# Designed miniproteins, single chains, part 79

Each design is a single chain, and the fold is of that chain. pLDDT is the mean over its residues in the fold that is shown.

## One batch from the design tools (miniprotein)

Design m2921
Fold by ESMFold2-Fast:
Structure m2921 (fold): chain A 69 residues (1-69)
Amino acid sequence: MAEEAERYRKLGEEYFSQGNYEKAGEWYDKAAEADPDSPLAPEFYRNAAIAYAHAGKPQKAKEALDKAQ
């Protein structure tokens, strides 16, 4: 649901700001999964990919980017 997606997006931003990029990516993935039909879902997957790339997780970054299509 959109409210859960927004909640998870904020958690992703919080973890990203703390430098916990892997957790940030996980929460951005959950935000997209909470409302996959939203026009924001591809944006959340791209944010997850960026976070995973910062975490040194290229495979997870690729998986998130593939979902952003």
Scores: mean pLDDT 84

Design m2923
Fold by ESMFold2-Fast:
Parts: structure tokens; C-alpha cells; sequence
Structure m2923 (fold): chain A 86 residues (1-86)
């Protein structure tokens, strides 16, 4: 399964923290692509197990509980999660 996470309206410190986390995932051997465009961070994970997908979904739910706007769309084998800071 492929998971695309799009973070919008990030502060510079939040963008840096999330980008460093994604770089850590890449260094751990996870198939990850990181793209930064202004205040938007896009992280694409490929070849994820269901347990890894569930972990990402739990992270998105935690952010939603903290006031972030979360939109989840599934198209075939691709899950797209958009997370917007309030």
C-alpha cells in the first residue's frame, strides 16, 4: 500500500520537525519520498504493511484530536491523508 501525507499551514519549526521525522524513517530503510513546497510538506510512503498504515492513521487521529483538520481519501491502493493546521 502507498500512503501520501500532506501537511498544510505548518510553521517553520513544525515543518522542520516533521521533515526530520520523515528523514529518520528513510534512514531506517522505509521507502519514503519527501517534498517541501512553502508551508506544505508532502511525505509519500511506499510498500507499507497494514501495521505501518495503521500506525500512520493513529498518528493522524492524534493530530485530529489536537485540533488539526484531517481528510482521508482512498483511491485503489493509495491512501491520501491531508492534515491542515487550524
Amino acid sequence: MKVVIVFENLSPSELTALALKAIGDELDGIDVEIKIEGDTLTITYSNLSQDQVDSILNFAKELQSRGYEVEIVQEGDTLTIRITKP
Scores: mean pLDDT 80

Design m2924
Fold by ESMFold2-Fast:
Structure m2924 (fold): chain A 79 residues (1-79)
Amino acid sequence: SESAAFVARLQELAEQLKNSEPEEAERLLEEILKLVVEAQRKLIEEGDLEEEERKELLEKLEKMEEEFRKNGLKEILEV
């Protein structure tokens, strides 16, 4: 199933992250974030939802991703 495939990819990336150097870890975290967001977007799109509810949830997902990126970057840039 697609869910099983996503879980397998996440586990593979998590194992790589555990054994990675700092610069590689940042790239792997971005890959993990991308996979999680895409998986959630697909669940929303394929869900038995009204079109307006689906649109609202997709907009919330996009905002949450943006806030996560801003907060993560803020921590890295904080001196």
Scores: mean pLDDT 69

Design m2925
Fold by ESMFold2-Fast:
Structure m2925 (fold): chain A 90 residues (1-90)
Amino acid sequence: SEAEKYVEKGIEALEKGDFDTAIEYFRKALELDPNNEYAKIVLAVAEYLKTGELPEDVYLRSAVEYLLNLSDSPKALATAIRNLKKVDER
């Protein structure tokens, strides 16, 4: 879907440490598919990396904290995010 293409572009921006571009792509994905939970999680991750502030939603906060605990770099975080999506596809 078009939303999935924007999510992938956002993840590529995250791998490069370009959090502003990642946020823009994830927001575009959510404009196309507002109920995309995966896009909500990756947007919250990108916003946290830019601002240092965790989301107020308990589900999103827990997901962001879990992913951050698995990685110490933007590239490792992007890998963890992609692996999370692959589990949902199986």
Scores: mean pLDDT 79

Design m2926
Fold by ESMFold2-Fast:
Structure m2926 (fold): chain A 94 residues (1-94)
Amino acid sequence: HMSHLKSHEIAREIGRDFVKMIDIGREAVRRILEDGVPLEEAIKWVKEKANKELDYSKPITDEEAKGFIYLGALDLWHEEGNEEAKRIAEELAK
């Protein structure tokens, strides 16, 4: 499932860095669920991690970091049946 971000930007990012985006998002979701990290802190962590591990010409935005968390939450829900991850994805889609 794709987020409602701009289609051209999403297609390029997903095609190039898809696995890294999902891995970062999954870890952020686990931090929220297992360590009780607030969403705002998870967004900050994703921005720092993505800027270190992904070759972007500009720093990742809060909107892009939310996209990473959304993708990670969907992956955890689909692969592991994690209902709390599903809730995070639903909250980010609002």
Scores: mean pLDDT 74

Design m2927
Fold by ESMFold2-Fast:
Structure m2927 (fold): chain A 78 residues (1-78)
Amino acid sequence: KIEELKKKIEELKEKDPEAYRWGEAFVDGVLKALKDEPLSEEERLELVYKWALTFRSIRALLEGNYEEAEKIEEELKK
C-alpha cells in the first residue's frame, strides 16, 4: 500500500507540482496546530495525496472545469 501511495505522489509531483506543494503545506500546518499523536508515514502520505486532490478539485471548480472536478471527486471517494 505505501509503495502505491509513493508512486501516486511521484506522479502528482510531475503532473501538478502546485497541488502537491499545497497538500504538503496543509498537512504540515494541520499537524503543527493540532499537536496530536504523530501520523505513520502511510497515514501522512494518504493525507498529502487527498488534500492535494482536494486542492485540484477546488481549483478546477473555480476555473469552470466541472468534468475535471468530477473525476477528482470520484478518485477521492476511493
Scores: mean pLDDT 76

Design m2928
Fold by ESMFold2-Fast:
Structure m2928 (fold): chain A 89 residues (1-89)
Amino acid sequence: SDAKETLIKTIEKLKETADPAQQEKLNFLIDRIRNSDEQQFRALVDQLQARIEQEYARLKEDGRLSPVQQAQQALINAFVALAEELRKG
């Protein structure tokens, strides 16, 4: 689907600024998204949205980053964390 392709492209772009360990985890997430059916894809998006909200709240409370940096770091942290959770079971 167009939504699936858009998400994969977003993660691919995010990989350009990621370290090698993060890139490996993001590649794992891309593979899981590509191989997901429609129901599985919706579940992954819901989990990702929840994780982005959690990571953004944590970074906002810490107060060390600008709002733009908080948003970008929350995305990276959320995608990496989801990949790690999926890898563990």
Scores: mean pLDDT 83

Design m2929
Fold by ESMFold2-Fast:
Structure m2929 (fold): chain A 58 residues (1-58)
Amino acid sequence: SMSKEEKAEKAVAARFGPTPDLSDPAVRAELERLAKELGLSFETVERAARRLIEIAKQ
């Protein structure tokens, strides 16, 4: 089984790649839509997106 965090990270990476542009309102709107599709909070998918960006910097 996948945790909510792992599920969010995989879905964000699949839709936006490794470095989603969180300053883009269109990207943020699509993250909100993704959160609803996954049954997760926006905060969970935004945190997943931020974590992917941090990993990509290393």
Scores: mean pLDDT 83

Design m2930
Fold by ESMFold2-Fast:
Structure m2930 (fold): chain A 56 residues (1-56)
Amino acid sequence: MSAEERERFRRGLREALRNRNLPAILKGLQEAREAGDEEMVALAEEVRAELLAELA
């Protein structure tokens, strides 16, 4: 991902977490994996784990 794409991605993950939108976080994780951006994959997995811990 470019720097601009990463900033949009981070913003989208923050919004999804704030809204407790697990499907949006999972979609973001898949998009980061398909892009091969390991840093963004790690971020999306962290955000997913945080939301799942709150839901448990």
Scores: mean pLDDT 84

Design m2931
Fold by ESMFold2-Fast:
Structure m2931 (fold): chain A 69 residues (1-69)
Amino acid sequence: AEEDILKGLELLHEGKYEEAIALFKKGLEKDPNLPGKAQVYYALGLAYKKLKKYEEAEEYFKKAEELLP
């Protein structure tokens, strides 16, 4: 799960947004209580924003905000 998230972040830095999204979702699916879940939702939001999928980006940013202290 965490390995999928780390690879997703690497792909996000490489501009491979769709592939990054797939790995982030895979990591979350494997471990719903994943440490740093809020950060993963932010990364999903950023990836969707880069793809100009603004509605999906907003949804994930809101999910991240709900998990922040």
Scores: mean pLDDT 80

Design m2932
Fold by ESMFold2-Fast:
Structure m2932 (fold): chain A 87 residues (1-87)
Amino acid sequence: KLEIELEEEELPDVEVNGKTYRVTLVTAKDKNTGVEVKIAHVEVTPADGGPPRHFFGVADDPSKLNEEQIKVAEEAGRILAERAAAA
């Protein structure tokens, strides 16, 4: 159905109060239509050395996304969540 291409831009890590914040800007593109959406992937490592926590959010204004961009964002979010769970 959708054929999603992910392009990742790693931003510098930020350490605050013993927590490490890793931010990756992901450009998700449907190869079939050329529709793209930007997603922010934030990974937080707790100060206690517990497992990393992953947060995903649309980096673009959600109110301005068309229906095709929403579908790309949903599928890309699914792929990113599966990848994070496997890591």
Scores: mean pLDDT 76

Design m2933
Fold by ESMFold2-Fast:
Parts: sequence; C-alpha cells; structure tokens
Structure m2933 (fold): chain A 69 residues (1-69)
Amino acid sequence: MRERAEEARRRMSEEQRELLREIGRKLRGIGEAFDGALEGLSVEEMTERAVEAGAEEELAREMAERMNK
C-alpha cells in the first residue's frame, strides 16, 4: 500500500507534489472552519444549503466562517 503510494509520487513531478500538499492544506482549513460553525450552527444545514445551490466545499466554508463571525 505505502509502496504503491511511494511509486506514484516518484512518477509525479515536483509541481504535482506541491499541488497535492496545497490541496491537503486547503481541506484542513475547511475542516477547521466547520468546527467553528458547530459552536453556533449545524454544519449539516449550512453544507446542504451550499451543495443545493451547486456550490463547492469552499463556498460552504465561507458560509460557515461568516456565521461563526
């Protein structure tokens, strides 16, 4: 399993590895925003609303952060 992941990384360029790292950081930030929203609002309601509008998870995070304000 890890050997397979290691092989995939070797085939990727440094640019692609950086992109994956960037994506990982972005997803972590979204999770943290939802944790904040949970103190005041149901994250599920905000997420469903954003998804229903055809929004990406980034928009859902913006909504959660706005409500956390």
Scores: mean pLDDT 56

Design m2934
Fold by ESMFold2-Fast:
Structure m2934 (fold): chain A 95 residues (1-95)
Amino acid sequence: KKKYRITLVLRLEGASEEEALELGKEIVRRLQEKYPHLKLESLEVRGDLVVLTFSAELTDEEAKELARDAERIAREVAEERGIRVVALRVDVAEA
């Protein structure tokens, strides 16, 4: 296993800073429920941007699966909250 940093960046439309923060927190909660060893390094809200940075010791396969789950969960949470995701990026890097 290697230490990975996973960064999820969302650009939202029609969300307040408070709504964006609560959306970010719910994404974190669902990801940590599925991946209990996943560490949240930072959660930042900057206008219409939400940036979540995570770290964990993972295999390359686990890191790819986590990146796919992060994108899926982010879209699901936004849809449930009626918030439009206009752009979404997931970056995976060795840390």
Scores: mean pLDDT 86

Design m2935
Fold by ESMFold2-Fast:
Structure m2935 (fold): chain A 71 residues (1-71)
Amino acid sequence: MEALRKAAEVARKEGDEATAELVEKALELAETNPQKATALLTAAALRAIADGKEEVVKAVMEAMRAFDEEQ
């Protein structure tokens, strides 16, 4: 959960509000709908890659890894 919050913060800092929104929705759903949370994190990673935001990609990928290890 901490990794997801940090990823959203990094996305906002880098001006990628769309990716930040996806990560924040994933955090909201992490406990109630883990499958949808994973889908949102995947969408966030793809969005960050498409936008060329390397720092955001790194943060989102780390959040995905941490979340997957918890599942």
Scores: mean pLDDT 80

Design m2936
Fold by ESMFold2-Fast:
Parts: sequence; C-alpha cells; structure tokens
Structure m2936 (fold): chain A 89 residues (1-89)
Amino acid sequence: SGDKTIEQLREDIARSSGKDKALGLYNLGNVYAVQGRYDEALKYYEEALKIDPDFSTAYNNIAGIYYSQGNLEKAKEYYKKALELSEKK
C-alpha cells in the first residue's frame, strides 16, 4: 500500500545523506503527488531542494502541482527554473 511505501521511504531517508537523501525526499514527494496530497508533495520536494538546489526534476514536479491547482504564475516560475537547471553542465 502507499502507506507502507511512505514508511519504507522515510526509513531510507533517515539513513541517508546529501544527494541520496534529496532523492529519497523527492521520491516521497512523488508518492504523495500520486495520491493527490499536493501539500505534502510540495513540502518534500522543497526539502529535497534545500539539500540539492540543482535538482531540476523536483522544480518540474512542483510546477506540475501548481499547474494542476490553477496557479499558472507559480507553475511558470518553477518550470522556468527546471529548464534553466537542465541546461547547466
């Protein structure tokens, strides 16, 4: 179930650091997003970005949530940031 997946991801995150922790938080955000739990999804994507500010895919997923909520201004802002980061070496 989704709850067991969330619990497993939280355990993996607690035992990880750096970019692995950011990836774990991003994956946790994805589980919440699939459940339509957008506030929790945004929280975990933002936590991933605090650890890895260059995590372009996290910006893209935040933009997708804002787009789904009708917040086109924020969606555009986050999509632009994702694009800028994807073009950097």
Scores: mean pLDDT 85

Design m2937
Fold by ESMFold2-Fast:
Structure m2937 (fold): chain A 64 residues (1-64)
Amino acid sequence: MPPLPAPPAGLSPVALAHYYTEQGRVALEAGDYELAVAYYQQALAADPSNAEARAGLEEARARL
């Protein structure tokens, strides 16, 4: 798997988690479940309380 692109500089943890959650959703909708898992894991690393990232991670893993 290629490394994830760097997010925009200066994002707060909540904004960083939102950024990765959106990227994970795009990857999930594109059928790239491994990439979606990676993005959702980065979102949870930034904000472990992000419920959408947690739900997306479980969905992406279920589709692998």
Scores: mean pLDDT 79

Design m2938
Fold by ESMFold2-Fast:
Formats: sequence, structure tokens, C-alpha cells
Structure m2938 (fold): chain A 70 residues (1-70)
Amino acid sequence: SLRDALFRVAEATLELMQIHLDILEVKRKLEDGEIDPETAKKMIEELNFKREEASRRLVEAQGELDRLLA
């Protein structure tokens, strides 16, 4: 349904925003010397993987929304 597609778009969008904030926090911790470069690299790799998954879900949900509005 249109409502379900809109909710999925909203959920994926919020997840992507949270991942962006998490990446910025990892970078801040690295700059402040709270974590070492290897730890930061691993955390960013994990966050990038999550970002790709959330982006895929967003594209799928947007595609559903586009079909419902056509």
C-alpha cells in the first residue's frame, strides 16, 4: 500500500541519517585520540556496509512508491 511504501522510505531515510551521524562520531573519536586508526577503519567499514544495505532498501521502497503513484 501507499502508506506502507511511505513508512519504508521514512524508515530507510532515518536509518541512513543515523549511519551518517555514527560515521561522524567515529571520525570525531579518531581526531580526539579516543580510538586508534585501525579501530576507526573497522568501524567505518561496518557502517559503510550498513549504509549500502539501507540505501538498497530506500531504492526498493522509492520504486514501490513510484509504481503506486503511476
Scores: mean pLDDT 88

Design m2939
Fold by ESMFold2-Fast:
Structure m2939 (fold): chain A 73 residues (1-73)
Amino acid sequence: NLEKAKEAAKKGDADGAAESAVKLAMEALRVVPDEKVPQAIALALRAIGAGLDGDADEALKSAEEAEELIKNP
């Protein structure tokens, strides 16, 4: 969830932040209409990339954007 991503990013844990971001992006993918499916997929890929790059801040940003897609599908 978003709270776990925030806690991980605060600690500089890019892997933990990315894991939470990917989970949120995958959840967004399940709830968005067809026209927003590419956006949800892009967020999932971006979260994976942030984790691989060790970028906790980018992973958190991906998690925040995925949470907004879940709230406003």
Scores: mean pLDDT 82

Design m2940
Fold by ESMFold2-Fast:
Structure m2940 (fold): chain A 55 residues (1-55)
Amino acid sequence: MEAKLEKDIEIGLLLMEISVSNLALQVAKKRGDKKAAEEAEKLKEKYEKELKKLE
C-alpha cells in the first residue's frame, strides 16, 4: 500500500530528471558538443530504464 505511493512519487521524480536530461541533450546538440550530447543521452537512458523498472 505504501509502496504504491512511493512508486508514484519516484515515477514523478524520474520524469523530471528525464526532462532535465533531455533539455541538456538539446542544448549540447545546438552547440555541436557531441561529447556532452552523448553524456546527456546516457543519463536520460539511465533514468528511463529506472522508470521502466517501476512500471
Scores: mean pLDDT 78

Design m2941
Fold by ESMFold2-Fast:
Structure m2941 (fold): chain A 57 residues (1-57)
Amino acid sequence: MDAALEAAGEAGRAGGEVAAEYGHISREDIPKMEAAGVAAARARAAGDTGAGGTFEE
């Protein structure tokens, strides 16, 4: 299992905790930030983003 996915989730969670500290989001939204981080890391690993894709106009 790639440690990068775990790290991306932790980074998303940490960012969510900071946002909750400042009252920008509720603490219940922190797991959404964690999930978004993991999803972005998976997409990059699969080459879905920025991987020589078709330029769409």
Scores: mean pLDDT 65

Design m2942
Fold by ESMFold2-Fast:
Structure m2942 (fold): chain A 62 residues (1-62)
Amino acid sequence: SSVILEVMAKETGASLEEVRELVELIREGRYEEARELAKRISEKTGVPEENILNGAEAAAKE
């Protein structure tokens, strides 16, 4: 949903587009690419990679 993606963008400092892409990668089982994107977001924002991935996995289950 748009609301959970907006919350994730606010919490991680990532763009809505980056969060949407990350959630789509996880839904498709593309975990290698999801991990790489989460790492880039972490490097840019300072938010731990595990927090970004956990949030995206929670969003992907909806």
Scores: mean pLDDT 79

Design m2943
Fold by ESMFold2-Fast:
Structure m2943 (fold): chain A 80 residues (1-80)
Amino acid sequence: MMEEMVKKAEELAKRGIELAEEAIRKGIAPETARETIEAIEELLKELKEAAKKGDEKKVVNLIVAIELLIVGLEVDIEIA
């Protein structure tokens, strides 16, 4: 179900952006956090376009890409 995948991606992106914004507020890896917000926003935009075209494989791959960005940010916060 494409609609459910888009909703999951939006919720995932929101969590990642909130994590990055919190890191910026606390002064933890602020440059990486800003870059992560920009990357998540770009991937979410591409995901929504892929969903409109019915490209399920691309939507799934973009969800994984967003998840990997969030994991990378979590690691950067932990080692900072």
Scores: mean pLDDT 84

Design m2944
Fold by ESMFold2-Fast:
Structure m2944 (fold): chain A 70 residues (1-70)
Amino acid sequence: SEELLKKAKEYLDKAVEAAQAGDIETARSYQQKADELIDKADLPEEEKEKLRNEGSQKVRDAIAAALAAA
């Protein structure tokens, strides 16, 4: 479970980096991979929802910032 969450965090970090670089498609792909790992983790559904929402918000914020800078 902890290993899955660690990998999910790594994918979210990659998603944010891709978003900051303006590669929105790659950012969304990495976010999806992170969400899949969170869904496989042995956690209560409420914690999974929280982690997915936090990750999604970080990626959305990075995308919005990149688009505003363009």
Scores: mean pLDDT 83

Design m2945
Fold by ESMFold2-Fast:
Structure m2945 (fold): chain A 76 residues (1-76)
Amino acid sequence: SPELKEAERALARGDLSKVEELIKKNPDNAEAYLLLGVYYYQQKDYEKAIEAFRKALEIDPSNELAKRLLEYIESQ
């Protein structure tokens, strides 16, 4: 979606406001939590990355990317 791509571009600049707005608008948006998890992983904030990926998987258990990234972080 255009909103999700805008949130991803904002996160690339260190701006969380767009992804937070997206989650506020729809708390069941697994893709927004996936983006947030990837952002925290890139910032080396592994605790927050794990929390975000777990939330994405609670909403959408079929999200293979969130599952693989969570397994990778937890195996280290």
Scores: mean pLDDT 85

Design m2946
Fold by ESMFold2-Fast:
Structure m2946 (fold): chain A 55 residues (1-55)
Amino acid sequence: MEKAEELVKKGDEALKAGNTKEAARYYMQAASLFAELGETDKAAEYGRKALELMK
């Protein structure tokens, strides 16, 4: 899992398939990569999405 954008797409696909835990994992990984890239707004957005799906 090398690219944040790829992880977002995998998260979206998992969510559409009803796999909320898998979607949360992909969004959390995407958030971590966006943070490393300095994309703090996107990191916060996808981190929040992951946390919402873990509830």
Scores: mean pLDDT 81

Design m2947
Fold by ESMFold2-Fast:
Structure m2947 (fold): chain A 59 residues (1-59)
Amino acid sequence: SREEALRAALEAARAGSAAGARAGAHDLQKNGYISPEEAARIQAADAAEAARLLEELLA
């Protein structure tokens, strides 16, 4: 489910939704799938940078 949750957040970011990427990062951090520092970076990012960060987490 970590991979599925990351992919959902990434799809929102790729669609240009910074708000969707921020909501996804919040849920990922709440479920323990990413660190608070990783979540904070995604939440501070625009949609394009959020997509890049989420792709790194899937690799």
Scores: mean pLDDT 84

Design m2948
Fold by ESMFold2-Fast:
Parts: sequence; structure tokens; C-alpha cells
Structure m2948 (fold): chain A 70 residues (1-70)
Amino acid sequence: EEEEFIKKAQEGLDLLKKRYPEKAETAVKYFEDGDFEKAAEVLKEIIDNGTKEEALAAGYFAVLMLREKK
């Protein structure tokens, strides 16, 4: 369900904003500007260095942004 996916992505973004506020804000700004490569680099830092929970959160957020910016 799209609504459930959006909820998971939003919960993930909230987690990232709480634990990595600067990185989360930077990634959101890059996605809003259409700079997906730079946004992916910021999220990859969280995926590579964060916990499994934080990596999953970054993944949900990345997929949500790609779905919105087709």
C-alpha cells in the first residue's frame, strides 16, 4: 500500500533528522534541487557507517524521493 510505504519513509526521515540532522537536511535539499547524485552520496554515508536501522531508514527515504521525482 502506498500510504504504508509513505509512512515508513516519513518515519525513516524523522529518525535520520533526529540522529543526523545536517546530513538529512542536506540530502532533502539535494533531492529538491534534482541533484540525485549528491543526495545519494549523503545517504550512502549513513548506509555505510550507520546501524542497520539507519541504513534501512535511508533506503526508504531514497526510494520515496525517486518515486516522487520520476
Scores: mean pLDDT 76

Design m2949
Fold by ESMFold2-Fast:
Structure m2949 (fold): chain A 61 residues (1-61)
Amino acid sequence: TEELLKEYEEAERRAKELAAQGRLDEAVEWGNRAIELAKQLPEEVRKELGIPEELPDARLL
């Protein structure tokens, strides 16, 4: 769980940084990675991070 949380935070950070740089294709890839990791986190941890109860399908990003 702790390792998954760290990987999620890193993926989310990279997605945001890439989006800010205009590297949208890469931002989407890291965003999809973050969503996959978030789905593996316990519900309590997801709520603390402000992640929606219903996560989008990664393919829709």
Scores: mean pLDDT 71

Design m2950
Fold by ESMFold2-Fast:
Structure m2950 (fold): chain A 63 residues (1-63)
Amino acid sequence: MKEFLEKLRKKIEELKKEIKELEERRKKEKNEEEKKKIENEIQIKEGVIALLEGIMSFLEKKG
């Protein structure tokens, strides 16, 4: 269980780094259509993080 939780935390950290890189790209992007595509990708990754954090919370409550 502990190793599985650490694996989930590592995946969440990886996704957060990817989001930060996408936010940097979005700020530098001049094309509004491409900027919207980057924003959509950020939103999808944030949704995945929320799901993984929910799984972690559920597992931590079980001991």
Scores: mean pLDDT 81

Design m2951
Fold by ESMFold2-Fast:
Formats: structure tokens, sequence, C-alpha cells
Structure m2951 (fold): chain A 75 residues (1-75)
């Protein structure tokens, strides 16, 4: 169902976001942090395709923007 697809997409997004946060907290190489952020962006696109939109998506977009700025500071 559409609901099942949204739940699966949300879990993938949450898993990807947690991996990105863990990489940042553990001071992983910038290449690894960048790859993890790309996985987060990909998971957010799948979440949008699964029908999630509005305020929650906006919050996630801001988190991704913060991650991009953090990576820029590491370069």
Amino acid sequence: SASDKRMAARKKFEDALNEFIDAVQNQAPVEEIRRKLEEVEKALDELRKAGMHGTEIGMYERIIEGGRLYIDELE
C-alpha cells in the first residue's frame, strides 16, 4: 500500500540520516561524510516519491543544507 511504501521510505531515510550523523560525530574522512550525505539526499527523494511532503520534508531539507555547509567547512 501507499502507507507501507511511505513507512519503508521513512525508515530508509532515518537509517541514512543516522549513518551520516554517526560519520560526523566519529570525525570520519570527508569523502565518507560526503557519501553518507548523498545517501541521505537519495533517501529524501524516495520519501518524496512515496508521498511525504509539507513541513516534515522542509525540516529534512534544512538538515541536508546544514550537512552541506559542514562538509564545505571541512574542505
Scores: mean pLDDT 84

Design m2952
Fold by ESMFold2-Fast:
Structure m2952 (fold): chain A 85 residues (1-85)
Amino acid sequence: SKKQEYADKILKALEEHGLLTPEQVEELKKRIEKNAPVYELTRFILEKAKLPPGVARLIAEAMVNGDEKAYEQALKAIKQIAERK
């Protein structure tokens, strides 16, 4: 599904850019599989990836709800943060 595709691409980007460790990506996958709500995933991403709250929420919205606009904005934000170093 598009929701799963968005989640997979975001998780890959977070790991490839060193924003989350492989272990943190696996934990996040387990939370998604348990139908964790947006606020829980937002908190996890905020705490572990040290991303701004707005970006963490966009990531959570894209992964939980399959929101296409949130997915596009999240992926762009991840790339911009990685490029700034």
Scores: mean pLDDT 84

Design m2953
Fold by ESMFold2-Fast:
Structure m2953 (fold): chain A 87 residues (1-87)
Amino acid sequence: MLLIPLIEHLEFSIKLAKEGKAYLAAEMALRTVRQVLEQFPHPEIEKAKELLEDAVRAAKEGDNEKAIQLMEEALEIIRKLLRELEE
């Protein structure tokens, strides 16, 4: 399922953001969530996309802490969605 690789990618991107590469990490995460959304149009994935768009803006403005928080919120949304789809 595309949600498992998305979770792994978001976890890696958050790690990069915490290592000082928040803008790059947020942009990579946003690109990946957009690709998943094209295959699986779901309201929770759209919500994660909006949080990652806000994370990119926060990182661009130098608010790396807010960018990381928004990326972590997006990750939690995708984790909850995966659990709802598991039998």
Scores: mean pLDDT 86

Design m2954
Fold by ESMFold2-Fast:
Structure m2954 (fold): chain A 63 residues (1-63)
Amino acid sequence: MLSDEEVERLGKGVRDYLLSRGVPEKEAEEVAKKAEEAARAAKDEGEAQAAVGKVVRDYLATL
């Protein structure tokens, strides 16, 4: 399981990435929180990275 600091870093990365693509701040924050929850549910760092990537890809597919 990732530390809180590692989860927060992943969430910040997702938020910053989406903001750079023109996603509104509120929506970017919601997707980042969803990614953080997916990372917290993961058993290891590799699973967390895959889960976060899936959350971002699923969101981008809605655009």
Scores: mean pLDDT 81

Design m2955
Fold by ESMFold2-Fast:
Structure m2955 (fold): chain A 79 residues (1-79)
Amino acid sequence: GAGAAAGAEAAAAGAAAGTPEAAAAGGGAAAAGGVASGGLEAEIGGGVAAVAGAAGAAAGEGGAGARLAAEAARKAAEA
């Protein structure tokens, strides 16, 4: 459901943004929208991406939109 999709997006984006090793290793947080010049700004960008992902899922509750958003967040976490 929509709640599950929103949770998956937030978790994936949060994981990418909240893991400094991922950012150091290759900018995984950047894929989540955390590409900001400077360490602190990257953290802020990651948090905003997580919120945007959850909001996108809520807005796209009709299924296809939520699915695409969840997949994008998952790929961001993988990167």
Scores: mean pLDDT 48

Design m2956
Fold by ESMFold2-Fast:
Structure m2956 (fold): chain A 63 residues (1-63)
Amino acid sequence: LVGSVAKVTESYTGTKPDELTLKEGDIVEILEEVDAVWVRAKSLKTGEVGLVPRTALEIIGEK
């Protein structure tokens, strides 16, 4: 998963300062697997880095 590119399948609004706000159709790069629920990702649209739930993502490119 680390280094993979993922598509946001469900819009997600960050509720904590370290969480990303993402819209359906946004593309992110997975930087770290934090736990079973959360990954740290970088938005390719904004360049912002933060936590996002795995359930909101579909892997579209493996590295």
Scores: mean pLDDT 78

Design m2957
Fold by ESMFold2-Fast:
Structure m2957 (fold): chain A 90 residues (1-90)
Amino acid sequence: DLSEEQAELLLETGEELYKEGDYFSAGNLYKIAGEIYEKLGKLEKALEAYEKSVEAYQKALEKDPNNEAAKKNLEEAQKKVEELRKKLGL
Protein backbone atom coordinates (compact mmCIF):
# COMPACT_ATOMS: atom_id res chain seq x y z
CA ASP A 1 0.00 0.00 0.00
CA LEU A 2 1.51 3.32 -1.15
CA SER A 3 -0.01 5.24 1.77
CA GLU A 4 1.48 2.84 4.35
CA GLU A 5 4.86 3.01 2.57
CA GLN A 6 4.62 6.83 2.68
CA ALA A 7 3.89 6.74 6.44
CA GLU A 8 6.91 4.45 7.07
CA LEU A 9 9.16 6.78 5.03
CA LEU A 10 7.86 9.80 7.00
CA LEU A 11 8.63 8.02 10.31
CA GLU A 12 12.16 7.14 9.11
CA THR A 13 12.84 10.68 7.83
CA GLY A 14 11.38 12.18 11.02
CA GLU A 15 13.67 9.98 13.15
CA GLU A 16 16.71 11.23 11.18
CA LEU A 17 15.61 14.87 11.65
CA TYR A 18 15.03 14.23 15.38
CA LYS A 19 18.56 12.81 15.74
CA GLU A 20 19.92 15.95 14.00
CA GLY A 21 18.03 18.21 16.46
CA ASP A 22 15.38 19.38 13.95
CA TYR A 23 12.57 18.57 16.38
CA PHE A 24 9.92 20.77 14.76
CA SER A 25 10.30 19.17 11.31
CA ALA A 26 10.48 15.70 12.94
CA GLY A 27 7.22 16.43 14.82
CA ASN A 28 5.52 17.50 11.58
CA LEU A 29 6.54 14.31 9.75
CA TYR A 30 5.46 12.11 12.70
CA LYS A 31 2.08 13.91 12.77
CA ILE A 32 1.53 13.34 9.02
CA ALA A 33 2.48 9.65 9.44
CA GLY A 34 -0.06 9.41 12.29
CA GLU A 35 -2.78 10.93 10.07
CA ILE A 36 -2.02 8.39 7.31
CA TYR A 37 -2.12 5.43 9.73
CA GLU A 38 -5.38 6.72 11.25
CA LYS A 39 -6.98 6.91 7.76
CA LEU A 40 -5.81 3.32 7.14
CA GLY A 41 -7.42 2.18 10.42
CA LYS A 42 -4.00 1.25 11.88
CA LEU A 43 -4.77 2.82 15.23
CA GLU A 44 -1.81 1.37 17.20
CA LYS A 45 0.67 2.68 14.59
CA ALA A 46 -1.20 6.01 14.49
CA LEU A 47 -0.89 6.27 18.30
CA GLU A 48 2.86 5.53 18.14
CA ALA A 49 3.37 8.19 15.45
CA TYR A 50 1.36 10.84 17.35
CA GLU A 51 3.24 10.05 20.61
CA LYS A 52 6.54 10.59 18.73
CA SER A 53 5.09 13.84 17.36
CA VAL A 54 4.23 15.02 20.92
CA GLU A 55 7.79 14.29 22.13
CA ALA A 56 9.32 16.07 19.13
CA TYR A 57 7.15 19.21 19.54
CA GLN A 58 7.91 19.31 23.29
CA LYS A 59 11.64 19.34 22.47
CA ALA A 60 11.07 21.97 19.74
CA LEU A 61 9.38 24.22 22.34
CA GLU A 62 12.27 23.69 24.82
CA LYS A 63 14.57 24.97 22.03
CA ASP A 64 12.20 27.77 20.87
CA PRO A 65 9.37 28.56 23.36
CA ASN A 66 7.86 31.14 20.96
CA ASN A 67 7.20 28.67 18.11
CA GLU A 68 3.42 29.17 17.83
CA ALA A 69 3.09 26.45 15.15
CA ALA A 70 4.78 23.93 17.48
CA LYS A 71 2.39 24.93 20.34
CA LYS A 72 -0.68 24.46 18.13
CA ASN A 73 0.58 21.19 16.63
CA LEU A 74 1.52 19.87 20.09
CA GLU A 75 -2.03 20.50 21.37
CA GLU A 76 -3.52 18.78 18.29
CA ALA A 77 -1.16 15.77 18.62
CA GLN A 78 -1.92 15.46 22.37
CA LYS A 79 -5.68 15.39 21.59
CA LYS A 80 -5.07 12.64 19.00
CA VAL A 81 -3.06 10.61 21.54
CA GLU A 82 -5.91 10.94 24.08
CA GLU A 83 -8.58 9.98 21.50
CA LEU A 84 -6.61 6.95 20.25
CA ARG A 85 -5.81 5.70 23.78
CA LYS A 86 -9.55 5.79 24.58
CA LYS A 87 -10.38 3.93 21.34
CA LEU A 88 -7.72 1.28 22.13
CA GLY A 89 -8.84 0.84 25.76
CA LEU A 90 -5.58 2.22 27.20
Scores: mean pLDDT 90

Design m2958
Fold by ESMFold2-Fast:
Structure m2958 (fold): chain A 55 residues (1-55)
Amino acid sequence: SKEELEEQLKFYEDVIKKLRERLKTAEGDRKKQLETAIKRLEEQKKKLKESIEKL
């Protein structure tokens, strides 16, 4: 349902926010890994928003 997709969107937003906070103090390989994870989550969030718009 649309409500379930909106709840999932909020979950992605919360996770991205947490990872961005961790990114502020991260260095080296950890920084690169966090940047990659954030990029993947942002892409999933974009696809989810597009799915919601079709409903």
Scores: mean pLDDT 84

